Designed miniproteins, single chains, continued (3). Designs and how they scored, part 71

Each design is a single chain, and the fold is of that chain. pLDDT is the mean over its residues in the fold that is shown.

## One batch from the design tools (miniprotein)

Design m10455
Fold by ESMFold2-Fast:
Structure m10455 (fold): chain A 86 residues (1-86)
Amino acid sequence: SEIAAAQKKINEAIEAMVRTVARKAGLSEEEIQAILAGEAAPPPEVAKALEQAAEVVREALEKLAAGELTPAEAAELVVAKLKELA
C-alpha cells in the first residue's frame, strides 16, 4: 500500500539521519546500533536531531491528514528535510 511504502521510506530516512549525526558526533557503529534498538540513550546532538525529525514527521502527517499531501509526497517532504538536518 502507499501508506506502508511511505512509512518505510520515512523510517529509513530517520535511521539514515541518526547514523549520520551520530557518526559526526564520534559514535561507534555498536553505539549507533544500541541507540537505534532503544538500548542506549542518545547523546545531546542525536537527541536534538530526533526531536527535529519528530517535528518534521508531525508536520507532514498533519498535511497528509488535511488532504494537502499524498503519502508519497509526505514521505518526500520528510526525506528532504531530514537530509538538511544531517
Scores: mean pLDDT 84

Design m10456
Fold by ESMFold2-Fast:
Structure m10456 (fold): chain A 74 residues (1-74)
Amino acid sequence: TLRLTDKTETVQALNRLFEERRAARLTVTTPDSTFTAHLAPDGEVRIGDRVLSLGELIALLLKYPSLEVVITPA
């Protein structure tokens, strides 16, 4: 399990998981909420009933003023 609060480190870690074709569970804490995202080896991301790309997740995370991401390998 890896805990990250830096946006650059978070993007690098997510891109590395995709390059390595690894699944992970992400627990994201923002100022407004906490949510869980599931990253598949092919880069598909699930948040509840929503499906988005890894790039869309990264874009979403970069819009928050602060965040914490806990990465747990699947």
Scores: mean pLDDT 85

Design m10457
Fold by ESMFold2-Fast:
Structure m10457 (fold): chain A 70 residues (1-70)
Amino acid sequence: SREELLERLRKLAELLLDATSLSIRELAEKVGLSQSTASRAYQLLLRALAEGRDPLDDEVLEEILDELLR
């Protein structure tokens, strides 16, 4: 569901902020996403950080989720 994907995306954002040395494959396995979805989400989260946005902000996570579900 959308709510389950949002929760998984939030976990991915938390791992990104923790500066983990995990690969995209390991991140995907840990949060329960496919590798392709995790890769796309990770790039969108990095873009949000580069733009000075908080990747744990609900508005940012919802925008990323909408882009992933296109």
Scores: mean pLDDT 83

Design m10458
Fold by ESMFold2-Fast:
Structure m10458 (fold): chain A 87 residues (1-87)
Amino acid sequence: MVEEARKYLEKAREYLDQGNLEEALKYAEKAFELARKGRDLETLEQVRDLLQDLYLKALKEHNTEIAKKVAELLREVQAEIARLRGA
């Protein structure tokens, strides 16, 4: 489970580096779901960091739809990190 989440995170980063924001977001969502299920704080923090980079690139490209989706997912990831640290 942890290994699979990290594999999706790696794919998200590869797509982000290629400028494919839509695929990067798709794989980041998959990584988040598995990390949340596994309560893997370290992978959740890595997903947060990748989403911050993705958000910045979406803004620079004037891709407002992707930026909005990334901001919503970032809020969910940050809430999950806070929950795991507060429990």
Scores: mean pLDDT 85

Design m10459
Fold by ESMFold2-Fast:
Structure m10459 (fold): chain A 61 residues (1-61)
Amino acid sequence: SPGERLFEDLKIGARDQLPPERVPEMLAFIDELLARYQAGELSLEEAVDRFLARLEELLAA
């Protein structure tokens, strides 16, 4: 679906923006967001907001 394609794009963004040692942690987080989205617990907007917040945290660490 178009919504599920967004999560693949987030994984591409993670690989492009993060140091290699931080990529596995972010990919696991994106997979958790996808699972929650598929369960109806999270909207696409909320998933993007959580991704961006986590990206900022990992870049600051």
Scores: mean pLDDT 85

Design m10460
Fold by ESMFold2-Fast:
Structure m10460 (fold): chain A 99 residues (1-99)
Amino acid sequence: SMEEKIEELKKRAIELVNRLIELVQKYVTDPELRKKLLELANQVIEAIKNNDIDKAISYVNEIRELAKKLEDPDVREAVLSLADAIITVINEIKKLKEE
C-alpha cells in the first residue's frame, strides 16, 4: 500500500540521518559546525516524524551548505553524500504524498 511504502521510506530517511549523526559525532572536529550539524539533523528527524516534508527538505539543504565549510575533504564528501541520499528519500516521500 502507499501508506506502508511512505512509512518504510520515513524509516529509511531516519536511518540515513542517524548515520549522518554518527559520522558528525566521530569525524567533525570543529565544535561549532558539529553542534549546528547535529541540531539540524535532529530537526530533520523531527520534521519527518511530524510529516513536515518541506521543513525536512529545508533542514537537509542547510546541512549541505554547512557541510561545504568542512575542511577535511573526506569528511565533507561523506556528509554531502549522506545529505544527498537523505534528500532523495525525502523527495520520494513527497512525490508519493502528492500522488
Scores: mean pLDDT 89

Design m10461
Fold by ESMFold2-Fast:
Structure m10461 (fold): chain A 86 residues (1-86)
Amino acid sequence: DEKKRLEELIEKEVKFMEELVEAIENKDYEKIEELVKERLQYQADIAGLPQSVVDQSLASVKKNFTEENLKKLQEKLKEELKKLKE
């Protein structure tokens, strides 16, 4: 049961990372913001963090939505995806 839950969490993470990589490739800034917000909300809910942390983190991330920073993020995500699929 615990192993299945871990496998499901890994599959969900892989899907999130793949969708984010695609959104960056397409320069779909609205989709990037949506995906990041959903991820921050999910992490905050698990960690018991207040909504203000999600809002502050999203605002900080949005300031870094430059083409160069998004390209670097995409490269890191591709490396992590490769590790998770191995």
Scores: mean pLDDT 78

Design m10462
Fold by ESMFold2-Fast:
Structure m10462 (fold): chain A 105 residues (1-105)
Amino acid sequence: GPLERLEELEERLLELVEEYKKLVEETKEAIKKGDIEKAKELLEKLKEILKEMEELLEELKRLLRETPPELVSRAIGLILRAIGEIFQAELEIKKLEEELKEVEK
């Protein structure tokens, strides 16, 4: 039902955020070591996780239309969290891309 689906999407968002944070740290380490090839591969993986977060946000927006009144607040909270995590991810990816360009010079 809607509750079970909302809980599945909440768990998936948490998993994506944890995977994203680990890859950010690995990307920073690769840049610091001058491993340009590894940093580029990790940046591509970060962009794929961002895409999965964006797809999850679209699924949450669809689910909101079918959400019972008692769960609407929880669904909105999760949507706002997903928007925040996506925004932070976009900023961090841009920052890492800029840091990588400086190492390539």
Scores: mean pLDDT 88

Design m10463
Fold by ESMFold2-Fast:
Structure m10463 (fold): chain A 70 residues (1-70)
Amino acid sequence: SEALRAFLEMLEAQIAGVSGGEATALERETAALVEADPEVLELVRELGERWEERGGTKEALRELLAELEA
């Protein structure tokens, strides 16, 4: 759950246009947490496939994240 939360925070930051050292640190921390959690890693892979099916837009990503949180 912590890995999923970190991943969602990282995606929200990227969607918001956060850049520089803060973005890099967040990406690195998130990658480590996701790699350590096989369930979240698989969920991230599935989410990526669903996101591509919906056109790979910010809109599609937010919709998928809302579905996961519901």
Scores: mean pLDDT 71

Design m10464
Fold by ESMFold2-Fast:
Structure m10464 (fold): chain A 55 residues (1-55)
Amino acid sequence: SAADRERIRARLTTFIDLLSPSVRARLLAQIDDIEALLRAMGIPSLEAYLARLRA
């Protein structure tokens, strides 16, 4: 559970970092869906992921 959440979090962070600027822009347009997904996955650092998406 906690280890699983950390693993998923690390994978998502790495994946987001690999996205091109155009893909990141499209992802920002779907921010509500991304927020819902992260909450459903039990990720505690929602603001951190949103900050990375906005960069």
Scores: mean pLDDT 66

Design m10465
Fold by ESMFold2-Fast:
Structure m10465 (fold): chain A 74 residues (1-74)
Amino acid sequence: MAPSREEVRAIMRAVLEELLASGALSPEQAATLRAFVDAWLAEEEVDTSGLSDEERAALAEFFTRVNERVRAAS
């Protein structure tokens, strides 16, 4: 079974809050990740130009965890 669009959005919110609570992110990475996910969930255009390597790494970790949770839910 594939998760619904609503379930995928819930997974994204859960992963974001888990990463923020983990203490593994810098304040800059946390702010960037929060802004990115909030914009994506609002279905707004996201400008990723000008992100640092560290901010890009935080986004990559977020998507890795989201994909893992989606696969577990399928």
Scores: mean pLDDT 76

Design m10466
Fold by ESMFold2-Fast:
Structure m10466 (fold): chain A 97 residues (1-97)
Amino acid sequence: NDKIKEIYEKIDKFVEEVRKALEEYRKQNPNATREELSRFAAEKIKELKKKYNLDELTYMLVLHRVNLEIAEEFGDEDLVERLKKAIEYLENQIKKK
């Protein structure tokens, strides 16, 4: 339905915004660790949550999707599997609305 579509479009927009910020961070910090990238992303997503008054479900989906991309980049297979399951759970919560 339209409300679910709007939620996904909003999540995609914020994931893209954080992805662009991470790309700029990497240009200035080419040897950044996974932990440093995850910390930077978490702080940016927290800023977005406050600025745009994101609900908890949208906030958590943006956070998990960005962390999934970072985990995949560093080959953390266990974290990738856990994050995929968390994302599936959160997406199922949206579909129930």
Scores: mean pLDDT 84

Design m10467
Fold by ESMFold2-Fast:
Structure m10467 (fold): chain A 89 residues (1-89)
Amino acid sequence: SEKLGKALDERREEIIEKLMKELDLSREEAEKLFEGFKKIVTENPDASIEEIEKLLEEELSGIIEDEEKFLLAKNFLLSEYEKIRKEAL
């Protein structure tokens, strides 16, 4: 959805900064996670939260080698998606 993509772009720096600061990720890792997440949610506008979670695991798990850090990043991104979907959509 174009509206969802715009809402994510407006929050891009905040999300990237939180990924870097809270999860000790590099800017490159945080940017790759954000862009991949944005692509998944904008290309699958009718997907459930559970479907989005599976797509994040399939497409983005290779960005962070540390499995626990990836799990935290995935849960953070899903939380941000639920918040945006409720408040902006």
Scores: mean pLDDT 83

Design m10468
Fold by ESMFold2-Fast:
Structure m10468 (fold): chain A 64 residues (1-64)
Amino acid sequence: MTSLGEAAAEGEETGRVSADGAGELARAGGLSPEQARQVEAAARKNGGYISLEELIALMRELGA
């Protein structure tokens, strides 16, 4: 396999979550429905997706 560097770069791109997925993760993480909707709203403002890092940071701010 000659494209190992390309595969590594592509791996970082998979760190995005949809608004619906972000809301599900927030609820699974123990956040209230209101807090989950705030996470969904943030993802929608970002074009319907949120990075996994931003999602975790938001969940910490709302639920930690």
Scores: mean pLDDT 69

Design m10469
Fold by ESMFold2-Fast:
Structure m10469 (fold): chain A 88 residues (1-88)
Amino acid sequence: HMVKKVKIEPVNIDGKAVGKVTLELSKEGIEFVKKNRDELLARLEAALGRPGAVHRIEVDEKNNKVTVYTDLGSAEEVAKALKEFLEK
C-alpha cells in the first residue's frame, strides 16, 4: 500500500477555515504523485464537483507527505478520493 497514514484537520488560513488533508506515503507513493500531479488534481476536482475546491497541493519529499487544502466540508471526500487513487 502506498498510503501509510491519513490526517484530516480544520485549519485557519488568511482568516478562512479550510480543510487540511495530509497523507503519509511510501517513497514510491511520493514518486507516483510527482509523476501524476495533473491527473491527481483532475481526479480531486471531479470528486468535489467544484472549480477551485482544491486550494493547494503540497508535496514534501523529505518527509514523504502530500498535503491538500480544500473547502472545510470537502476534506473527508478529498481524503477518500486520494486514498482510492493511490491504493487502486
Scores: mean pLDDT 79

Design m10470
Fold by ESMFold2-Fast:
Structure m10470 (fold): chain A 73 residues (1-73)
Amino acid sequence: EIKPVKLTDEQRELLKELGLTDEQIEYIEKRASSYSEVKRIIDELLMISRDPEAFEDYLKLIQEEVEKEKKKE
C-alpha cells in the first residue's frame, strides 16, 4: 500500500551512507509532511555534506532533536 509521507528504501540507504542513524532518519520523516519536503530535506543534506564541518554540525542538531523526542516518550 502507498504511504504518502514515507521515505523510500533508496532514500533511507542514501541517508545512512551519509552517516545518519535510523532514529535521525525517522525524525526527518516526521518533519516532512509531503514527498516534496522529503526531497528538499535530502537535497539540503547532500548540499551541506559538501562541507564536512557544516554537515557534522547539522547532524548534531538533528541528534539533539531526536534526543528531545526520546525524552518525551
Scores: mean pLDDT 73

Design m10471
Fold by ESMFold2-Fast:
Structure m10471 (fold): chain A 101 residues (1-101)
Amino acid sequence: DELRELYNKTNIKTNSLEEVVESAAELTRLDPEGVLEILELHHRRGIYSDSVVLLSAGVLKALGQTEEAKEIVEKIEKGELTEEERKAAVERALALLRAAL
């Protein structure tokens, strides 16, 4: 839902997961502390929805981990992303974002 609101704010005209990730990367550049708070909240609750994982992929892309972000998107599109991989993506994004702040 948070990613959906951020996506709508960018006035996108497509349902591409790649464009959702690009919007999330831009939001990470504009409001990194706000993105950190959203990811920390969902991580504390153990909630790893597609929206949260796509936000995490956007964070990874913004911080230079483009190949990691691409793999996450491809696995979501194929329905192949495990719960452990979802959690790992969020934890990886949190670690890199905290280090960048």
Scores: mean pLDDT 80

Design m10472
Fold by ESMFold2-Fast:
Structure m10472 (fold): chain A 72 residues (1-72)
Amino acid sequence: MMTVEQVRERMEAIERGAVEMAKALGREDVVPEVRALFREATRRAVEAAEQGDDEKALEIIREASERALRII
């Protein structure tokens, strides 16, 4: 089972990658939107993990990654 800490670490790593990619592509204008997306997604994923819903936590992580790629 995923722990709350593992969910946070994965989300922080993905957010960091997305922000770095946005900057590399000259899309610094979307960095605040990307950060806001991951802030909300991290909260939801952590809540799912706390309830033992690993499938829901992984779904939220996947959706956040896909949405970030559509923004940048």
Scores: mean pLDDT 83

Design m10473
Fold by ESMFold2-Fast:
Structure m10473 (fold): chain A 79 residues (1-79)
Amino acid sequence: YTVEVKGEFETPLQASIGAFVVMAVAEDRGAVVGKVSDDPLTIRVSGFRTEEEARRFGEEVKERLSKIAKKVETRVLKA
């Protein structure tokens, strides 16, 4: 399973901070950070063995990014 994270930020610096947050959470959970796009920030994180693990990751990332982003969306994709 893969989680796609999309974030809209007020400044490029805040988008960079958002990317670092996603990468830190992924590292903590042993997940693999894959495709990254910057406008808008879109990150795909893979390596989840179950849909539940992917959803929990997405929920945590959305919670953390909602504090610094104007908009955050997370989606679980079956790999």
Scores: mean pLDDT 77

Design m10474
Fold by ESMFold2-Fast:
Structure m10474 (fold): chain A 89 residues (1-89)
Amino acid sequence: MVEYARDVAKTMATLMAKHGVEKTVRGELNLKDGYRIVSETTTTVSGDTTTSKTVTYLLEDGRIVAKVEHTVVMKNGEVVSESSSIELF
């Protein structure tokens, strides 16, 4: 399940950075066996630089069990920086 939270965070950050539109997108997905994902992607644009950050929470039976943060920075349409962090509870 943590791998799924990682995939969601990376996919959303990458897609939003490529689109280059300044906005915040929130999503929630119910999984099997009491698991749920809550995700927020914030994209900011400054000149030729687009920064997209996704924070994804994995919940089990209503409790946070993991937090995944993924950030993608694009400049002139190319990825110049990508970082990921995972915190387990």
Scores: mean pLDDT 84

Design m10475
Fold by ESMFold2-Fast:
Structure m10475 (fold): chain A 63 residues (1-63)
Amino acid sequence: MSVEELRELAREVAKELGISEATALGGMILVQDGFTAEEIAEMLGISLSTARKIKERAEEAGL
């Protein structure tokens, strides 16, 4: 996945989840680095439910 494709996906996820594009992008990068949904939630200060949705969307995109 290109950086531009990742940014587009992060914008869509941010809009769907009501979070910032920076938070969505950061969460997706953390998924790529092998962090769990629980760890992502704690690091970004978001709900576990939101972190899980970011992880699912990132994994669907091949991250």
Scores: mean pLDDT 84

Design m10476
Fold by ESMFold2-Fast:
Structure m10476 (fold): chain A 62 residues (1-62)
Amino acid sequence: MGEEVEQAIFDRDAEAFLAKLEELGVKLSPEERERLTALIEAGSVEALLLAAPLIQAVVPNP
């Protein structure tokens, strides 16, 4: 799961990244979607740091 999200960031594919978050059950506000899209298009790893707590909320570690 995390590896696919990381690959989308490296590929600078905002649509793939957001689609993976939605598949994980992450509910994004319009503001969060805009911020993540901008960070991914800029090639910033900060997109992963911003998404990590949202992913953790829907897919907790065992």
Scores: mean pLDDT 67

Design m10477
Fold by ESMFold2-Fast:
Structure m10477 (fold): chain A 86 residues (1-86)
Amino acid sequence: SLLEKQEEKRKKAQEVIDEERPRVAERVEKEGANSELALSVVNEVKTRYPDSPVAVTAIGIELAGLQFASKYNPEEYEEMLEELRK
């Protein structure tokens, strides 16, 4: 059914997000949370997983949140990085 196909897409998107999160954390720790890193990561994920636009969008939003927190909320930034390492 259409609903089963959408559930499967969501499951696959979450698997991509979970697989990519540790890599994103490593890059943020080395390069800092900035727009250049965000664009690079989003383009790399889009290239590796062309059939997972939901995962690409979710990672992009998470990186934007990290960039904002790094400038305005250091405590939240550290919590977000810890979550990415899981």
Scores: mean pLDDT 78

Design m10478
Fold by ESMFold2-Fast:
Formats: C-alpha cells, sequence, structure tokens
Structure m10478 (fold): chain A 95 residues (1-95)
C-alpha cells in the first residue's frame, strides 16, 4: 500500500469507529510527497464536548517499508485515544 492509501484507510477506520463511539471526526489529509502524507484529525465527544487532536505522519522508507508516527496534540480524552489506537492497530495488521 502507498502512504496515501494507508492514510485514507486509517481515516476511514477512525471515522467508522468514532461514529460508533459517539465521536464527531474531522480530518485533513495532506500529501507532502509520494513517500509522505500528513493527517490532522480532531475527535469531539458529542456528549461532553471534549476534543482530542492527533497529527499522523505516514511515510515510506528507502526499503519500501511504511511507517506511521502518531502524535497527540495536547490532552486527548480516553475515548478519542481508544478509537485512534484501535483503528491504528487494525490498519497495521492489514499492511
Amino acid sequence: MTPLEVAEKLVKEIEELGKANGLKVEYKIEKISDKEVRVTITLTDEKTGEKGTFEITVSEDEDGNVHILLEEIGDVPPKAYYVVQTALGRVLRSL
């Protein structure tokens, strides 16, 4: 899979799992190059109004291996963390 395909799959998993858990999901996918994609994702708990923001970098090394770097921006609610980590685990198992 290309970095862009991995990023799109990750966003889809986060949206589906987020909706199932009462989270509003907003995202932006930026293709930096053929080997690097940046995703900014914000999850809002519709019951509490709490927000969690992640910056995710999907990159391909010179050996063709895909790497995912997940960064938390500020404090992230436990439910948002659960959704993103679960989606990430599903995507990594499919690589």
Scores: mean pLDDT 85

Design m10479
Fold by ESMFold2-Fast:
Structure m10479 (fold): chain A 69 residues (1-69)
Amino acid sequence: METEATVVTMDGRVVSGVIHGDPKVGSRVTVEGVDLRSGKHVRIVGVVTRKLSETTYLISLLENPVILK
């Protein structure tokens, strides 16, 4: 399953992109998208802690974000 979304991380990053996985609270997901502050493409792996809106999710990081080439 792929979901277009905005992801806010617990450390305050905002990423616009695609969630790979089921974006329900407690689920482990992978997010690939653009960090809106830096403009860099990033991959984030984490757990959905809260749904903030229909298209926005709060994620707790399981790994350090990876900058994609």
Scores: mean pLDDT 82

Design m10480
Fold by ESMFold2-Fast:
Structure m10480 (fold): chain A 92 residues (1-92)
Amino acid sequence: SMEEKLLREEEELLLLMAAIAQALPEEEALALEAELQAFWDELRAQHDDETVRLLVMEYMRERIEEALAAGLDEEELRRRAEELGRQRRAAL
């Protein structure tokens, strides 16, 4: 279903963002998390839940592209995201 596809894409983006945070210095990782949270909070004040979700996913895609352009290894990042996904599923 479209909802299942959207949930999978959202999970993949969240795991990639977590992998980027692990690759950054602690101060930069905390700043990235704070910026994402602030953006989410601002959008929730003006938009419905579905629109917020789509806009946050787009924001995450842009941050991932910037990280890759800045020299993060795409293969290592995806491998780390896959490992984080396995750890999350094992904790269920």
Scores: mean pLDDT 81

Design m10481
Fold by ESMFold2-Fast:
Structure m10481 (fold): chain A 86 residues (1-86)
Amino acid sequence: TPPRVLSDDEFFEELLKQIKETLEYLKSKGEEAEIVIVTVETEEQKEEALKLMKKAEEEYETEKKVTVIVAAPSEELKERIEKALE
């Protein structure tokens, strides 16, 4: 059976779970991480998200700074994630 496409609610719950697990993992390692949530609905937003990912990689290599970048497929989903993490 091919992987099922997740509904928006299922996608939100899974993404939120992954974010929380990542944060708990980093805390267990003594690492402090900044979370940045970006919307990737348009091509321009996707390009900006890729630039942020590259910058996060460079900051980790040079300064050992950990940044968790979350790409949300819509502004509504971004707002839901931000609210859930407050």
Scores: mean pLDDT 75

Design m10482
Fold by ESMFold2-Fast:
Structure m10482 (fold): chain A 68 residues (1-68)
Amino acid sequence: MKKRKITFKVKDPLTGKEVTLEVEADVNEKSGYATAGGIVSPETAAWVNVELDENGNVLKEDVEIVSK
């Protein structure tokens, strides 16, 4: 797997503000699928699942927010 830096936006459920996260994701070179996680706030983390094309462009993203 190769690492790629992915930037995505998520809404902080505590403040209602958009937070931009930069995360490193391990990309499956055959499928273009990658998953990564980042911290949104002290009580909230976000996971992103990304599907990339052959050029490394994001075809699809699915963002999941996990509260503590």
Scores: mean pLDDT 69

Design m10483
Fold by ESMFold2-Fast:
Structure m10483 (fold): chain A 90 residues (1-90)
Amino acid sequence: SREERIEKLIEEHYEEVKELVEKRLAAVEPLAEEGRASDPETARELLVRMAAELYDLPLETARRLYESGDSEAYRELLAESWEKELEKIE
């Protein structure tokens, strides 16, 4: 099934995609803070919005990725990305 294919892809690529997402979030954090917000809360909201736009994620999923380091949030990101890619190659 499609869900089985997505789970297999997540298992095969989980660590490398998680590392890529972490590197991307770390890269945009200085941009969000530098000259764009006077307070940390506004800077974090900007970072979350930038992450959502970068990965085409729902804002709440991007917030969970940034704030919690939640493995479930990373799996949601991977599932959405692989869902889109499988649609292109099927």
Scores: mean pLDDT 60

Design m10484
Fold by ESMFold2-Fast:
Structure m10484 (fold): chain A 81 residues (1-81)
Amino acid sequence: HMEELKAERDRLVDEAVERIEKENPFLQKDPAKREQVRAAARYIADNAESLEEMRERLAKFVELVKNDDWYGLVKLLRELA
């Protein structure tokens, strides 16, 4: 069901962004970077072949932010987008 899949995708993206914001409050002072993070999470989700892969990729995305590699992450996102 397309709508159920979209709802689950959006939920996973929202969860990833929330976790990233909690680990990096610096994002709240930079709306442009925050939008880049959300766009990247959505792009990662859209390129996953399954819900399981989507969860794994988004979890890795969150871990990259937890390691304070914010600029390395932005560089990666530029390549994915």
Scores: mean pLDDT 71

Design m10485
Fold by ESMFold2-Fast:
Structure m10485 (fold): chain A 72 residues (1-72)
Amino acid sequence: MDEKREEVKLIVNRGAKEVIDAVEKGDLKKAEEIIREATRRVRELMGEEMARAVEDALRQVMEQAKKEVEKK
């Protein structure tokens, strides 16, 4: 049971790092692609509700990274 939850945590942590890196490089299209791929993988593992939570979390990471880049 917990193995799937651990895999979701790895997907989210990796996704967040990759989204931040893409935003810092100005590649918003890549950031959106990363979010879509992570969301799809989580949906396959844990279903729609968890996939939506992950999508929302990664989108918040992307928006925060955008604000940090804009302030620099």
Scores: mean pLDDT 82

Design m10486
Fold by ESMFold2-Fast:
Structure m10486 (fold): chain A 62 residues (1-62)
Amino acid sequence: MVRLEITPGDVSVEVIETLVRLHGGEVLSRSPTRIIAEVPAEEVEALIAYLESLGNRARVLP
């Protein structure tokens, strides 16, 4: 599992949560400006690319 910080942009938090779950991940905390999720390492690159294509920002946490 890899921890991600997602900054919502053009889509709702609920859509972001759904995308995390579809990639086998779990949302650990949510706010309108910041979502923390854990995602399988093999899904991280695809999820980040998709979120960024929708106008969101995502990064891997240390």
Scores: mean pLDDT 84

Design m10487
Fold by ESMFold2-Fast:
Structure m10487 (fold): chain A 79 residues (1-79)
Amino acid sequence: MSLEELEAWIEWLRATAPRLLAQVATQPPAEQQRIAAITERQIAETVAFLERELPGTPATREAVALLEEFAAGLRAIAA
């Protein structure tokens, strides 16, 4: 992954994450819990990947922060 690809993905995530959270919130409780569990696992894997590929860059720190906020939003919906 290039830094330019990461920056483009951050812009996409910032625009898209609120919409994904809103969609999950409309699902039945059992489906919310299932989606949250699967997505949180994928988020953890993505964070590990980014920290391995582009460690210590400002873009990686921003991406990790956005992913952690997204995971927190999923936990709040599934609770």
Scores: mean pLDDT 84

Design m10488
Fold by ESMFold2-Fast:
Structure m10488 (fold): chain A 63 residues (1-63)
Amino acid sequence: SMAQAEAARAAAERVKALFPDDDALISAVDRALVRAIIEGASPEEIEARAQEVVDRGERAEPL
């Protein structure tokens, strides 16, 4: 949905603003957000998912 896409875009932009040079963290957040959208997560759940990835210090390889 548009609301899910907007929440994911806002969350991704926030992470990039806070950690602009942490490509591995940005990639981990991006992967988690794409998965959350596919799984039908709500906008609030999408935002929480991005925060969880940041808090856990997850890292991923670029797509």
Scores: mean pLDDT 82

Design m10489
Fold by ESMFold2-Fast:
Structure m10489 (fold): chain A 73 residues (1-73)
Amino acid sequence: SEAERAALEARAEAVRTRGQQLIDNLDKASADMAARLPDPAEAADHIKSFQTAKDMVERQVEAELAAARARAA
């Protein structure tokens, strides 16, 4: 069904959009934290933690998209 395909594509787009919003929020939080920390070494450690969180969001988005594709098959 064309309607079913459109619904699956809409869900995939929603998953990508939400993932990008979470990444954008993490980037803003990382920048804010770096600006407030006087020690560059401490700032670098926190930036690495935010990068790990972003990587987890990207993996979760890919997993959700893969699950949606599997259900469509």
Scores: mean pLDDT 82

Design m10490
Fold by ESMFold2-Fast:
Structure m10490 (fold): chain A 83 residues (1-83)
Amino acid sequence: ADLQGLAETYVELAKIYEALGNLEGAVKAYQEAAKVYLALDNLDGAVKVQQELLDLLERNNASPEKVAEVQAAIDDLKKKQEE
């Protein structure tokens, strides 16, 4: 199995969990997708899935602490993209 396909599978799994109302499962699946993209040194992919996770948390009125944690992860990844 290829790692790109694994990351895409986790993103689809996260969307399925959200549709089922399983917010915890959706968050975990997005986090696993981000880890796979980072293992591939695909910073664009990692930023994209962290942004999708942030959007998920915001539309589900997650705590400011959880939102800030994901925002910090996005900021760190963007800093790594700047060299």
Scores: mean pLDDT 84

